Designed miniproteins, single chains, continued (4). Designs and how they scored, part 8

Each design is a single chain, and the fold is of that chain. pLDDT is the mean over its residues in the fold that is shown.

## One batch from the design tools (miniprotein)

Design m12243
Fold by ESMFold2-Fast:
Structure m12243 (fold): chain A 80 residues (1-80)
Amino acid sequence: MSVGEQAEQEIETLEEEVEEIEKMAERGDPNALLRLNLAEMSLAGIELVIRRSMSPEQAAALMKRLEEIRKRLEELRKKL
């Protein structure tokens, strides 16, 4: 698996996790904040790997997806 393929899979997994956290927050699940903290850590890790391993051109689409995830996590943090 290439770094790009691995990063894409990790981003897809993180997008699914954020959707689940949004549902947990909607129903008042006390575990939502813990999972939010872990998702923020995952986002930072994925971003670091992309920045260190990929050219700006290769990273552009993935970095856009990470920015969309970051905005969703920021919205969740304000709510929790």
Scores: mean pLDDT 86

Design m12244
Fold by ESMFold2-Fast:
Structure m12244 (fold): chain A 55 residues (1-55)
Amino acid sequence: AEARVEAARKTKEVVVAELQQAAAKEKNPDRKARIEAIKKAYVEHMEQLIKRIEA
């Protein structure tokens, strides 16, 4: 179970970094807000999944 938790954490870090980079490069405020909202939802979803795997 721990190996799957570590894999999920690593995947989350990579995806979050890519979304942060995309948001930083985005000049359109509406698109930037969408990317940041997607990032927040993704982080919350992954944290909930990790908690369920650990339980």
Scores: mean pLDDT 80

Design m12245
Fold by ESMFold2-Fast:
Structure m12245 (fold): chain A 66 residues (1-66)
Amino acid sequence: DDAALQQQLADQQQRMQTVVALAPGNVEAERGRTLSDEERAQFQAQGDAALQQQLATWQQQLQAQQ
């Protein structure tokens, strides 16, 4: 039970880190340069996909909490 809880927390932290890391402003800070409009759109789309996955996971957990 403890191991399963630790895995869930690790997965959750990894997904949150992915969403944050793919935010255009954070990518610009990490790379030390301004992103092009195309690059910003690509990272924004990746971040949006990761956020949607996170929300879906939260919704599944709420449904399973019964």
Scores: mean pLDDT 69

Design m12246
Fold by ESMFold2-Fast:
Structure m12246 (fold): chain A 63 residues (1-63)
Amino acid sequence: MKERDEAYERVKKVAEELKKAGLETFADMIQREADRRLAEGKLTKEQADAIENTAKSIIEKKK
């Protein structure tokens, strides 16, 4: 399973959504963390799910 690649793409999409919502600094932090974890081989689907859920909660509160 290409779990690593799927998790990274999901985090990239979330970072883009955060930028569109005006949360650019938070998007940059998430992208940097994803890049670091990907390089270390530690990026998992669970981590992508947690990041996505957290970002959606922040966007909803921003609305």
Scores: mean pLDDT 74

Design m12247
Fold by ESMFold2-Fast:
Structure m12247 (fold): chain A 70 residues (1-70)
Amino acid sequence: LPAVLAALQQLLDRGVRVSDDTFRRAAELMEQGQPEAAAQVLLDGASGPMDEEQTRRLRGAIAGLEEALA
């Protein structure tokens, strides 16, 4: 969880997008108990600038993970 949270925050800070497929793959790795691999997939999948909808989704994911860690 902390590794994935850090990766998501890095993507948000950089304003770079990842595909829905990349997000789904990262979620699958999280379900398998591989948060470090999930973080790596997110960072490796960064491809360009994100739009407002993608930014909103990423902020939501970060908030959800922060709540899960609390």
Scores: mean pLDDT 73

Design m12248
Fold by ESMFold2-Fast:
Structure m12248 (fold): chain A 85 residues (1-85)
Amino acid sequence: MEELEEALKLAEEDMKKLAEEVLNASEEEREKKLELLKKAYERFKGEAEKLKEKVSGEELELVEKTEEKIEKLYEETLKKVEELK
């Protein structure tokens, strides 16, 4: 479980960093940064689905909770970007 916990923490931190880069980007770079965030989110979703097929119990709950946090972060970032336009 330690390796799974570490991997999920790194994924969450990476997504948070990308979200912050999008929100702090100049108008010209924001669209490019947002595209990178979208690609990172899609990769995470694909990896999370594969991982959920291989784990159970507490490990499955950990994956699902991390997916929920990352989805919320992604949705909130998209909303904030629209508010900045």
Scores: mean pLDDT 81

Design m12249
Fold by ESMFold2-Fast:
Structure m12249 (fold): chain A 77 residues (1-77)
Amino acid sequence: MLQAALEAAREAIRALEKGDKEGALEYLQKALGYAQAAGDWETVELAEKAILAVRKGDLESALKYAQEAVRRAEEML
């Protein structure tokens, strides 16, 4: 479960680096769902912040939040 959230977050980062807002939102929402299922509420918060940043067109902040979510998930392993 945690690994699925991590993979989705990494895909979101790749989409953000390419400027693919639609793909980034899809993967961030998947990461959010997996984090909720795992009870990882801090990663849920980071994913929600990343989604809001993408919707505002702030891809730099979205990328930072997604990277922080990946870093946190990796530290829990």
Scores: mean pLDDT 81

Design m12250
Fold by ESMFold2-Fast:
Structure m12250 (fold): chain A 90 residues (1-90)
Amino acid sequence: AEELLKEAEQAFKEGNVDRAVDLYIEAAEKAKDNPELQIKIAEGLRKVAGKATPEQLERLRDVAAELSQSKDPEVQIAATLALITAVSGL
């Protein structure tokens, strides 16, 4: 999960939005029990949403919505901000 997050950040930095979206979503799916990593992933989802297509925004919305159900308050806040950003782009 940490390696996927680093790969997602690198893909986004290189302007490969499609790869960054796929890697951030995969990282979120694998980081279920790591709040620190989930916060960083949620921040990444929020950043990539600014450059995503409508179809990608729907995928980012769904993942951010799932993360926003976290019992960890910091994860819930970060994921909620990502969700708002994704929905605002639709």
Scores: mean pLDDT 81

Design m12251
Fold by ESMFold2-Fast:
Structure m12251 (fold): chain A 71 residues (1-71)
Amino acid sequence: MTAEQASRLGRLVSERIAEKGSLSVEELRELALQAGLTEEQAERLREIAKTKGPVLDGEEAEEVILELYLS
């Protein structure tokens, strides 16, 4: 994942959290694809997110994105 993709994904996540208060694991995967991540990267992000639970707050979503970026 590029720094540009990570930044775009973080922005999309922040917008979704501001709108709904939380983000599902499936929504995170959808936003990852919108940010330009590959299917494989989006699935890896989803697997990491599942370890946090079925729903994420903004802090949990940022932690998951960072974990994938540093992988």
Scores: mean pLDDT 83

Design m12252
Fold by ESMFold2-Fast:
Structure m12252 (fold): chain A 79 residues (1-79)
Amino acid sequence: MSADERRHEYARTLLALLLQEARRLNLPEDVIAWIEAQLARAPDLSAAEALAAARETAKLFQDTLRSRGVDVEVRINEP
């Protein structure tokens, strides 16, 4: 697998996990809709664009949880 293929797969997997957790935690509907939109468009993005979308989404997820008093850190380990 190439480095770009690994980055794209990592980004897509991260977005899917963030969506699953957002739904499990009953995050705001607008946050869930944003994550769904990023995941839906990810297959059509370059590896760099998909990773950038995943990073923005992880930040939104983290900020949303912290605003609710949940002390959480989302660590993104780029392959």
Scores: mean pLDDT 80

Design m12253
Fold by ESMFold2-Fast:
Structure m12253 (fold): chain A 90 residues (1-90)
Amino acid sequence: KVSEEAKRFFKNLLEEFFKVMEMNEEEKKDFLLGLKEKYKAKGTSIDEISTHLASLPFEEVKEFVELISSVVYPEEEVEKKIEEAKKLID
């Protein structure tokens, strides 16, 4: 059972990542396609990818959360975001 809070967490993380990286619509599509291939998601929309990532065991998405959070958040907040993701997926 996937929580709406977990889905929203991954969607917000991806949206902030796209903003920080200044990605245009085509670059966002390419990135989401890469996530679909890596994590075996069924669709390429941000909602589909966020829902799929939220459905996976935390161990499978930990590297993603660590990497993307390190780009989006200050160093002092990265660990807190990793802990937040773990609590939302459990």
Scores: mean pLDDT 84

Design m12254
Fold by ESMFold2-Fast:
Structure m12254 (fold): chain A 71 residues (1-71)
Amino acid sequence: MEEIKKEAEEYAKKLGEELGLSKEQEEKVKETYFDTYMALLAMGLSEETARKIAKKVAEVNAKNLKELAEK
């Protein structure tokens, strides 16, 4: 539990720095990573597969948040 939360936080921070996200947008990316991971685990996927997919979903979400903020 704590390990994945820390991983989500670090990945969101990295994306935030790369894309110039606000702290609020970075928090949304972290939530997306964690929520996606938990949902995939509930569906019966392995931790490794869930992490891989959650990272991709979080990255897409980060890019979308950046575009939405520019509107």
Scores: mean pLDDT 80

Design m12255
Fold by ESMFold2-Fast:
Structure m12255 (fold): chain A 85 residues (1-85)
Amino acid sequence: SELEELKRELLRRFRELWEEARARGWSLDEVKARLDELFEDLVARSESLSSEDQLELLGLFSESARAAMEAWVNQETELPPLPPL
């Protein structure tokens, strides 16, 4: 489904963002800016989904972003386990 494809792409983009942030030595503020860009893109792409699917996708984003920021603050080298698809 479109929802499952967007969920897979979201998690892939989070991992890519994490790897790039670590490789480039980004600050937390720069990571937040990139997360904001990802959120805006996700909102625009989710407009074709049902309200229930939009909430599920945005919920996954919120949980993944929180986990990534916590890992960043704790200086973890690997992205923590993200919520299941």
Scores: mean pLDDT 75

Design m12256
Fold by ESMFold2-Fast:
Structure m12256 (fold): chain A 66 residues (1-66)
Amino acid sequence: GGLEGSLAAARAGEEAGRAARAGASPQDVTDLGKRAEELGREHGPGGGAAGRAVAGSATQSGKLLG
């Protein structure tokens, strides 16, 4: 259901954020962000919002590292 997908997306977003703070590669952070966005899109706007926020953060982090 939507709550399940939203929770999974939030968890993936937290993992991406933690990876970014730990100095993980932009590729790893982007991969986690995309997974969160996919989960959010499938299960509705709550999870989708979390996924989009993480994807945006990953993209911005990649630009700063490049």
Scores: mean pLDDT 63

Design m12257
Fold by ESMFold2-Fast:
Structure m12257 (fold): chain A 80 residues (1-80)
Amino acid sequence: MAREYYEKGLEALKAGDLREAARYFTKAALAAKEEKDIPVVEEGLRLLAEAAEASTDLEVQIELSLAMISAAVALTAIKK
């Protein structure tokens, strides 16, 4: 499940749909926390950070930042 959401997030990023990418990466992080898939969370967090840095839209930046927080929380929970 985590990998499926991550793949959909990547497709949304390639299409330039940053809000959809943020939503799928959030779903990927939550599923990866349950599956203990650290690479999915770490790659998703990196891609979200790159997208946030490139975005000039405040609403998009907020949504990407919230997805990054979800990914960081998931990563912290797995690494315990």
Scores: mean pLDDT 79

Design m12258
Fold by ESMFold2-Fast:
Structure m12258 (fold): chain A 65 residues (1-65)
Amino acid sequence: MSDLENFIKEGEEAKKRLEELTKRYNELRAQSKDDPEAAQAEIDRLRPEMVEAAKKVKELENYLK
């Protein structure tokens, strides 16, 4: 594949990953009422991954503009 196809593919994969991470974040928020410390630890772990995925999605959008 061309470098462009790889770049688009990585951006689409980042978008899917961001959706998965967002779903898990919402689930952890619901669970935080029963176990706030465990939920917060997982949320803190997800946060940098969500930021990284969002950054790649934004890079793809900027390229396609």
Scores: mean pLDDT 78

Design m12259
Fold by ESMFold2-Fast:
Structure m12259 (fold): chain A 79 residues (1-79)
Amino acid sequence: LSDQQMQDLYQQVTQVQQQVRDDMIQQAQQAGLSPDQAQQLADDVVRANPFDVSQSVQDWEQQLRQAGQQAIQQAQQQL
């Protein structure tokens, strides 16, 4: 990849990460978590699932969303 293509890719990754994180926070709050718990959960999921340039952004987004749903279900069971 050229430097420009890598910069465009990382910009897309950043935007997707922010959107998925925001969606996770909303879903966690709907599941009964506090705002602080929802934010911590989203931060933990994102940190555990970093983007790898060998995968597509779409595949990574799906992995993040699936990991987020599993984390929310586990947290909800602890309530």
Scores: mean pLDDT 84

Design m12260
Fold by ESMFold2-Fast:
Structure m12260 (fold): chain A 82 residues (1-82)
Amino acid sequence: MEEELQKAWEELRKVLREASRLIDAGKVDQAIEFLEKALKESKSPIVREALETALDLLRQGKWHLAIPVAALVAVGLMLEKE
């Protein structure tokens, strides 16, 4: 269980890091496409919930919140199992 949570967190960190770089470069549409692909390929419920949160915020134009909120959702799910 702990090893699966660590693996999910490492997967999510890599995805969010790349998405954050695309957003910082002003390539929000590419960040959305990248996150949609990552969400489609991931079967981890923690990763999927975090990526769905990031995508929802990006589509609403709240890109400054997308990555921080997605990371908080993932941490919450890992610690509190919400």
Scores: mean pLDDT 79

Design m12261
Fold by ESMFold2-Fast:
Structure m12261 (fold): chain A 92 residues (1-92)
Amino acid sequence: KEELIARLEKVKAILEKRLAESTDPQVQAILQQAIDAVDELIKRAEMGEDPLVIRLLALSLIRLTEQALRDAGVPQEEVDKFRDELLAALRA
């Protein structure tokens, strides 16, 4: 449980760093929505929800964020690298 929360906090940190580096309002909005969703997943994990369910929701969130960034015009190579960083944080 504590390990999953720590991993979600690492995912949040990566999202927050990208948000701070972004100047595109559409990209900023997508990243802020993802940060808010991770905060909710951390809260649900702390409340004792099934870690497997939280992990599946986190994976879904990463995929939706990937798609939203591509739709916003972020180059596919940058989106793929960012997705891989988020997935690595969730797996670590």
Scores: mean pLDDT 87

Design m12262
Fold by ESMFold2-Fast:
Structure m12262 (fold): chain A 69 residues (1-69)
Amino acid sequence: SREKALERVRAILESEGVKVSDEDLEKIVDFIRENPKASFEEKKEFLESLGIKVSGETLDKIGVAVLST
């Protein structure tokens, strides 16, 4: 579900010390769901456009959390 994806992504970002707004969290989840084949670079650029900088490992965890839910 979208709600479960939002909860998982928030938890991942908070574990890395990243505080994210509900609006930006929704944008991240929706972007990945709408672009399931997006490259690493496209996902990274999208998060950076929201002011969010994470490791590649964290970005992969976010992608899996969204697409597995």
Scores: mean pLDDT 83

Design m12263
Fold by ESMFold2-Fast:
Structure m12263 (fold): chain A 94 residues (1-94)
Amino acid sequence: SKEEIIELLREAVARLQEILRRLRAGELSTDEAKAEALALFEELRRRTADNPELVAMAERAIANIRAARSREELETVLISTMADLQAFIDELEA
């Protein structure tokens, strides 16, 4: 349902915020943060398999996370991806 998708996306944003916080605090290495973010989007892609727009968004996020070669690049990708997720939530709530 729409409500279930919104909740799932809100949980994804919260989990990404925590990954970013831990990365910035030095509690996660860049590789550990990458692994956690990839696992999150692979799970999101599986859970939203019937929604091609969400699958495409998850696949784009996976590609961008994999392409990040430094902590700074990963932080930029995570921030941009959270903004994309929030924009999608806002559109669904409108």
Scores: mean pLDDT 90

Design m12264
Fold by ESMFold2-Fast:
Structure m12264 (fold): chain A 65 residues (1-65)
Amino acid sequence: MQSQIEQLREQAKSAVENEDYESLDRTIEKIRDILLDPSASDEDKQLARQALGEVVAEMLLRGMR
């Protein structure tokens, strides 16, 4: 799970950098699915929440340009 969350974080970062909103939306959806997964550990959910927060922060920084 941690490696998947790390991959999603990198994909989201790349999507924001390239203004690829379709890939960004897909990556956010996958992170959300981890947060909503009842079988996911609290640790995995915390990592997913942190990744989502980082993605949103990067979107806001890019959106102000």
Scores: mean pLDDT 75

Design m12265
Fold by ESMFold2-Fast:
Structure m12265 (fold): chain A 83 residues (1-83)
Amino acid sequence: DKKEKLRELLEKYEKEIKELEKAGDEEKILEVQKKATKELSKLLDKDVKEYYDLAREKGFDEEKKIIEAALRAAGLDAEKAIE
């Protein structure tokens, strides 16, 4: 089930990013976000990478919102996916 794999990926990366945010390690945050984008793009069969890459240059919070928007555009509820 793609939804179950998506939930596991979102939970994994959400935890990693939150810990890195508290540590202030922006370089590692960007690396984790890049990995998450690649795995989400493959899982969804949708190009979420373009949205994520565009937002990455503008800032951290925008990148998260873009991923959520991409998930919803693919017919997935981000909160339900990370239940």
Scores: mean pLDDT 58

Design m12266
Fold by ESMFold2-Fast:
Parts: sequence; structure tokens; C-alpha cells
Structure m12266 (fold): chain A 68 residues (1-68)
Amino acid sequence: GPEMGAQAVLDGGKAAGVLDKAMTAREHALAAARAGHSAGASAFYDLSLVVGDEKMTAKEYAEVARSL
């Protein structure tokens, strides 16, 4: 399903050394938001919803939304 495709994107990025192997899509969204990378924050937020990561807290969501 869509979850498998999203997980494959994350796993591929981690294997290629582009993404941190220990971080979830949710954590990548927060890191991108905090770095001011709105496009990255949006993309990783969408991936976090599809892969079934623990949902963001209201505080974390506000950080991502503020970057957009």
C-alpha cells in the first residue's frame, strides 16, 4: 500500500546516506522545519502520515506548520 512506498523512500534515503538512519519521517520533518526548509518539512510530514509514525504533538505540528 502507500505505507510501503513511503517506507521505501525513507529506507532508500537512509541507505544512500542522505537521511539519518536513526530518525523517523516525523523527526526529519521537524529537523527540516527547524532548518527553514519548508519543502522538506512538508514532504517529510506527508511521509510521516503515510508510514504510520506516531502522530506529531500539537507543539511539533505547530513547528512544521510555521515553516510552511
Scores: mean pLDDT 72

Design m12267
Fold by ESMFold2-Fast:
Structure m12267 (fold): chain A 68 residues (1-68)
Amino acid sequence: SYAEKAIEYAKKGDVDKAGEYLGEAASKLSVDEAQEAVLIGVEAGEKAKSKAVGAKAAAEKIKELLGK
């Protein structure tokens, strides 16, 4: 899935590729669900001072919201 690919690239530190797959995965969510995932990612990224950590957290939340 796109969410799993986003997690994989975020773990590798490839923020650009993680962002591309994150956008594709989020397109399957409602607006409210997408906003929730973005908020989780922003909070995680700010605390860790890492865009890769933020992307991974957002992708994991999207995977959860998709029921897996």
Scores: mean pLDDT 80

Design m12268
Fold by ESMFold2-Fast:
Structure m12268 (fold): chain A 87 residues (1-87)
Amino acid sequence: SVEQIKAALDAMLAEIRAITDPEAARRAALTALGLMKHEAEELGLEEVARIASEGAARVARATSKDEMIAIVEETVRRSLELLEEAA
């Protein structure tokens, strides 16, 4: 459900923020975005899946933990805005 995407993203974003190691933060961010993409595809939310995929590519190329967090936060915000508009 849409609620599953929201819950997964919020939980993973909190985990990423708490991680002190940048490499561990990157793995957590990629996992979160991968789960987001998968759930969005299952729900037929093509635009959300695309946003998650683009976010993952940006996280993979990010040079700092702060940049990775900013990318995940932006990805989550954009996706939640679309989900709220669709509701």
Scores: mean pLDDT 80

Design m12269
Fold by ESMFold2-Fast:
Structure m12269 (fold): chain A 94 residues (1-94)
Amino acid sequence: MEEEVDIAVEQAKKYLTDENLKNLSPEDLLEIGERLLEYAKVAEKMGRKDKALQLYDAAIKAFETAIEKSTDPELQERAQRLLNEARELKKKIE
């Protein structure tokens, strides 16, 4: 789990740039965001606050981009709920 958290942070920094986010589908962004949110919760439980914050920020960015790019109301609603959850969880640890 700790090694997976480190890999997730590194991957988010390298691959979730503004340019790369624009090239990903809304479905891919939603899935990536959900995985990042899962890793953020794991990092938080492990007391890795700095890594948890980085992963919450990456998840937030993925969900925001998914909402922006999608015309599917169901995907937008799901992404919005997850975005709100990620923002709330981030506030509790900052």
Scores: mean pLDDT 81

Design m12270
Fold by ESMFold2-Fast:
Structure m12270 (fold): chain A 79 residues (1-79)
Amino acid sequence: VVPSDEQLKAARDYLEEALELLRAGAPKEEVLRKVAQAARAMGASDEDIARLVEILSTLSPEQVESLLRLELEAVDKDL
């Protein structure tokens, strides 16, 4: 299933919010909540989102920032 332009825009907004929260020193839980919202907007299942959040929770803030930036570039390219 290919996400719609509207779903991609929603995911982009959530990913940008996640990056802003992470850079502002917000709790990792808040950052991961925004990532989960982005994944859901892209059509990910609740089970897949739970696995993604588990994996990201084990990563350093620097690694999470790197992944968020790569995902934003991918979403922007598809828009």
Scores: mean pLDDT 79

Design m12271
Fold by ESMFold2-Fast:
Structure m12271 (fold): chain A 74 residues (1-74)
Amino acid sequence: NAQQEADDAYRAAEGLLEEIRKEIEKPNPDKVKLANLYTAVGILIAALDFLGDTARAEELRQRYRELVKEYEKK
């Protein structure tokens, strides 16, 4: 069921974005952990696009870009 797969991917991506946010907020962020989390989120965004959930894919892409900008400014 593509809808269930899209919902599962979206929930997984939201959880990973929250982990990224928490890691970025630490005094000494783990760069390896962040790289792995960003890669995982990118894969889930691509999966949502493939499943036709372009609205949620674009939402996640925007949230991803905002977190990357926050990390780069540290």
Scores: mean pLDDT 85

Design m12272
Fold by ESMFold2-Fast:
Structure m12272 (fold): chain A 62 residues (1-62)
Amino acid sequence: MTEVLTFESEDPEAAAEEKAKELGVEVEGTAHYEDADHRYVVLTGTDKNGNTVLIVARQPAA
């Protein structure tokens, strides 16, 4: 099953990495996106139960 976690942070890269570490997610990939309102860091990995996890950290665009 795929789990998606979304949250805001001033440092989306560090926040996504810390969340993955807290959840025991093995990181498989990282992608970066930007729109008019936000910068996004999407971290993809697998948790300890074998579920695919997407961690979406977003920061308001400057």
Scores: mean pLDDT 78

Design m12273
Fold by ESMFold2-Fast:
Structure m12273 (fold): chain A 127 residues (1-127)
Amino acid sequence: EDLELAREHIERAKQLLESGGDIKEAVRHALRAAAILYDIILKEGLENLSEEQRELMKEVAEVIDAIIRKLGLENKPVTLNKRLGALYLEAFMLPEIPRYVLPFFYGTALLAKHFGLDLDKLREELR
């Protein structure tokens, strides 16, 4: 159920990017998808994600990276908040770190900071 909602949000973000729509609305949808995945990762752990969950995480990371490039933010430093930082460190404990894991965590933190959005508040908004 949550995974399907995350998929709907990321598809809306893609449509907005492809059509040249509102970039801020695209960011809100991408970060809502990221917030849902963040909740799943907190409950299950990165190492225990299903293939379907990993594929969606990759897709969300790719959309977020596209937004970052469109906004010219790719070279801006970002400080991960305590929870995102902990998950990022958890990713480095994996035997194999998929290439999309770092863009997912850094990209979500960067866009959230740039637009003044809190991932925890976005998770509450999705109830």
Scores: mean pLDDT 74

Design m12274
Fold by ESMFold2-Fast:
Structure m12274 (fold): chain A 66 residues (1-66)
Amino acid sequence: MISDEEALERIKEIGKRSKSLSEEDQKKVLALVHETLTALANKEPSEKIQELLDKAEEEVKKAEEK
């Protein structure tokens, strides 16, 4: 279970990490971040927010390992 505060901190870290990526990978990661922020604004379940954050972090990790 993830709090809104923890979700925002994770989004912030994803944003920082995305700055070092290619423009194409950055666009993909930012789309997932936008989806997560929309879910937070709509007060979606914390499990859904966590799933979106995990997906965004996985995309960043794959891009960073290139």
Scores: mean pLDDT 80

Design m12275
Fold by ESMFold2-Fast:
Structure m12275 (fold): chain A 73 residues (1-73)
Amino acid sequence: EKEEIIKEAVKKIIEARNNNNWEEVKELYIELLRKLGRNDLAEKLELHFEGKAKLDVDEVNKTLEEIMSYIEK
């Protein structure tokens, strides 16, 4: 269930943030998107963070808003 997936992911993200592991936070964002069935966005965001591909600014912002909508709830 999505709610359980979000809860587990949020816990891991908070732990990574408390450890100042922003690199791990980025990986956890990508994992959350994959768990939510947003594999296309997860793949694009992963390549963007690795510098292997450039995402449109609108795509980046929309993806981050999507992630934050799940985490901040």
Scores: mean pLDDT 70

Design m12276
Fold by ESMFold2-Fast:
Structure m12276 (fold): chain A 73 residues (1-73)
Amino acid sequence: MTVDLTATVTTAEDGKITLTVSEKAKELLGLEDAEADLGVPQPATKTTATLTFEVEGDKITGLSESYTTEDLS
């Protein structure tokens, strides 16, 4: 199975920062991957993770995350 993750960092007004994470972004954030379930062979897929941070001044006050998986076969 081949998995691709994409990252885009966007600073928004209203103290909200949206980050779509990729392998590169996970390294920058110090995030560690949970290993995928490798019990069975799977088709090629692309997983995109989006993290949204709410910021008040210099502090992060909220975090939302979502994941989207697409079949590339």
Scores: mean pLDDT 49

Design m12277
Fold by ESMFold2-Fast:
Structure m12277 (fold): chain A 66 residues (1-66)
Amino acid sequence: DDIVAEARRLGISDFGITMIMSLPRDVQQRMLDLIRNNDRQGVIDILKDTLGVSDDDAQRTIDMMM
């Protein structure tokens, strides 16, 4: 399925879509599933593990994505 179309349907910003598309393919679907379920901590954990960012930076990134 078109990950970009699903992300837009979930109300993710253009910045958020660009960020998700920069992730590995398997992580992209997991990220969308977490966003769909409003699992903020799960999204933070993926950003920390994949991008190596801090909790504070991950939280700011989520706010920019949504």
Scores: mean pLDDT 80

Design m12278
Fold by ESMFold2-Fast:
Structure m12278 (fold): chain A 78 residues (1-78)
Amino acid sequence: SPALERMKAVFRETLAEIERNGYLSSEQQRAMGARLQEILEEDPETATAVLKKIQDYLLANPDASVRETLEKMLAIVE
């Protein structure tokens, strides 16, 4: 799916930023959210299925770090 490949790119780029700088700024988090919103608008069915799996993970792991969440997001879309 083109939407899955675009989500993979966003998550990989965001994880690489954390690996390079040790953190993700609020501005970078908003930019990631905006990019994911574009994908949701183009393929709402695929994006909604991915978001549900991410939400299920976060509900089960409320103390998950941003890094752990992104690694899980990548695993979901791979």
Scores: mean pLDDT 81

Design m12279
Fold by ESMFold2-Fast:
Structure m12279 (fold): chain A 65 residues (1-65)
Amino acid sequence: MEKVVEAAKEIIELAKKNEGVYAVLPVEDEIVVLFKEKTPENEELEKKMREIAAKAGVKLHVAYL
């Protein structure tokens, strides 16, 4: 049971429901999320993803293209 894997799965499921996410890249102890654009919807999604990562003790990097 890997907390990083569980957090990555939850973040990927959120990304699949939202067209604003370009990619989700799990990198060892970190998760990188790339958003297509900076929009209010994507900013709300970022906050949810950050909460998931924080609960799991995983580092989250967010970038907007």
Scores: mean pLDDT 79

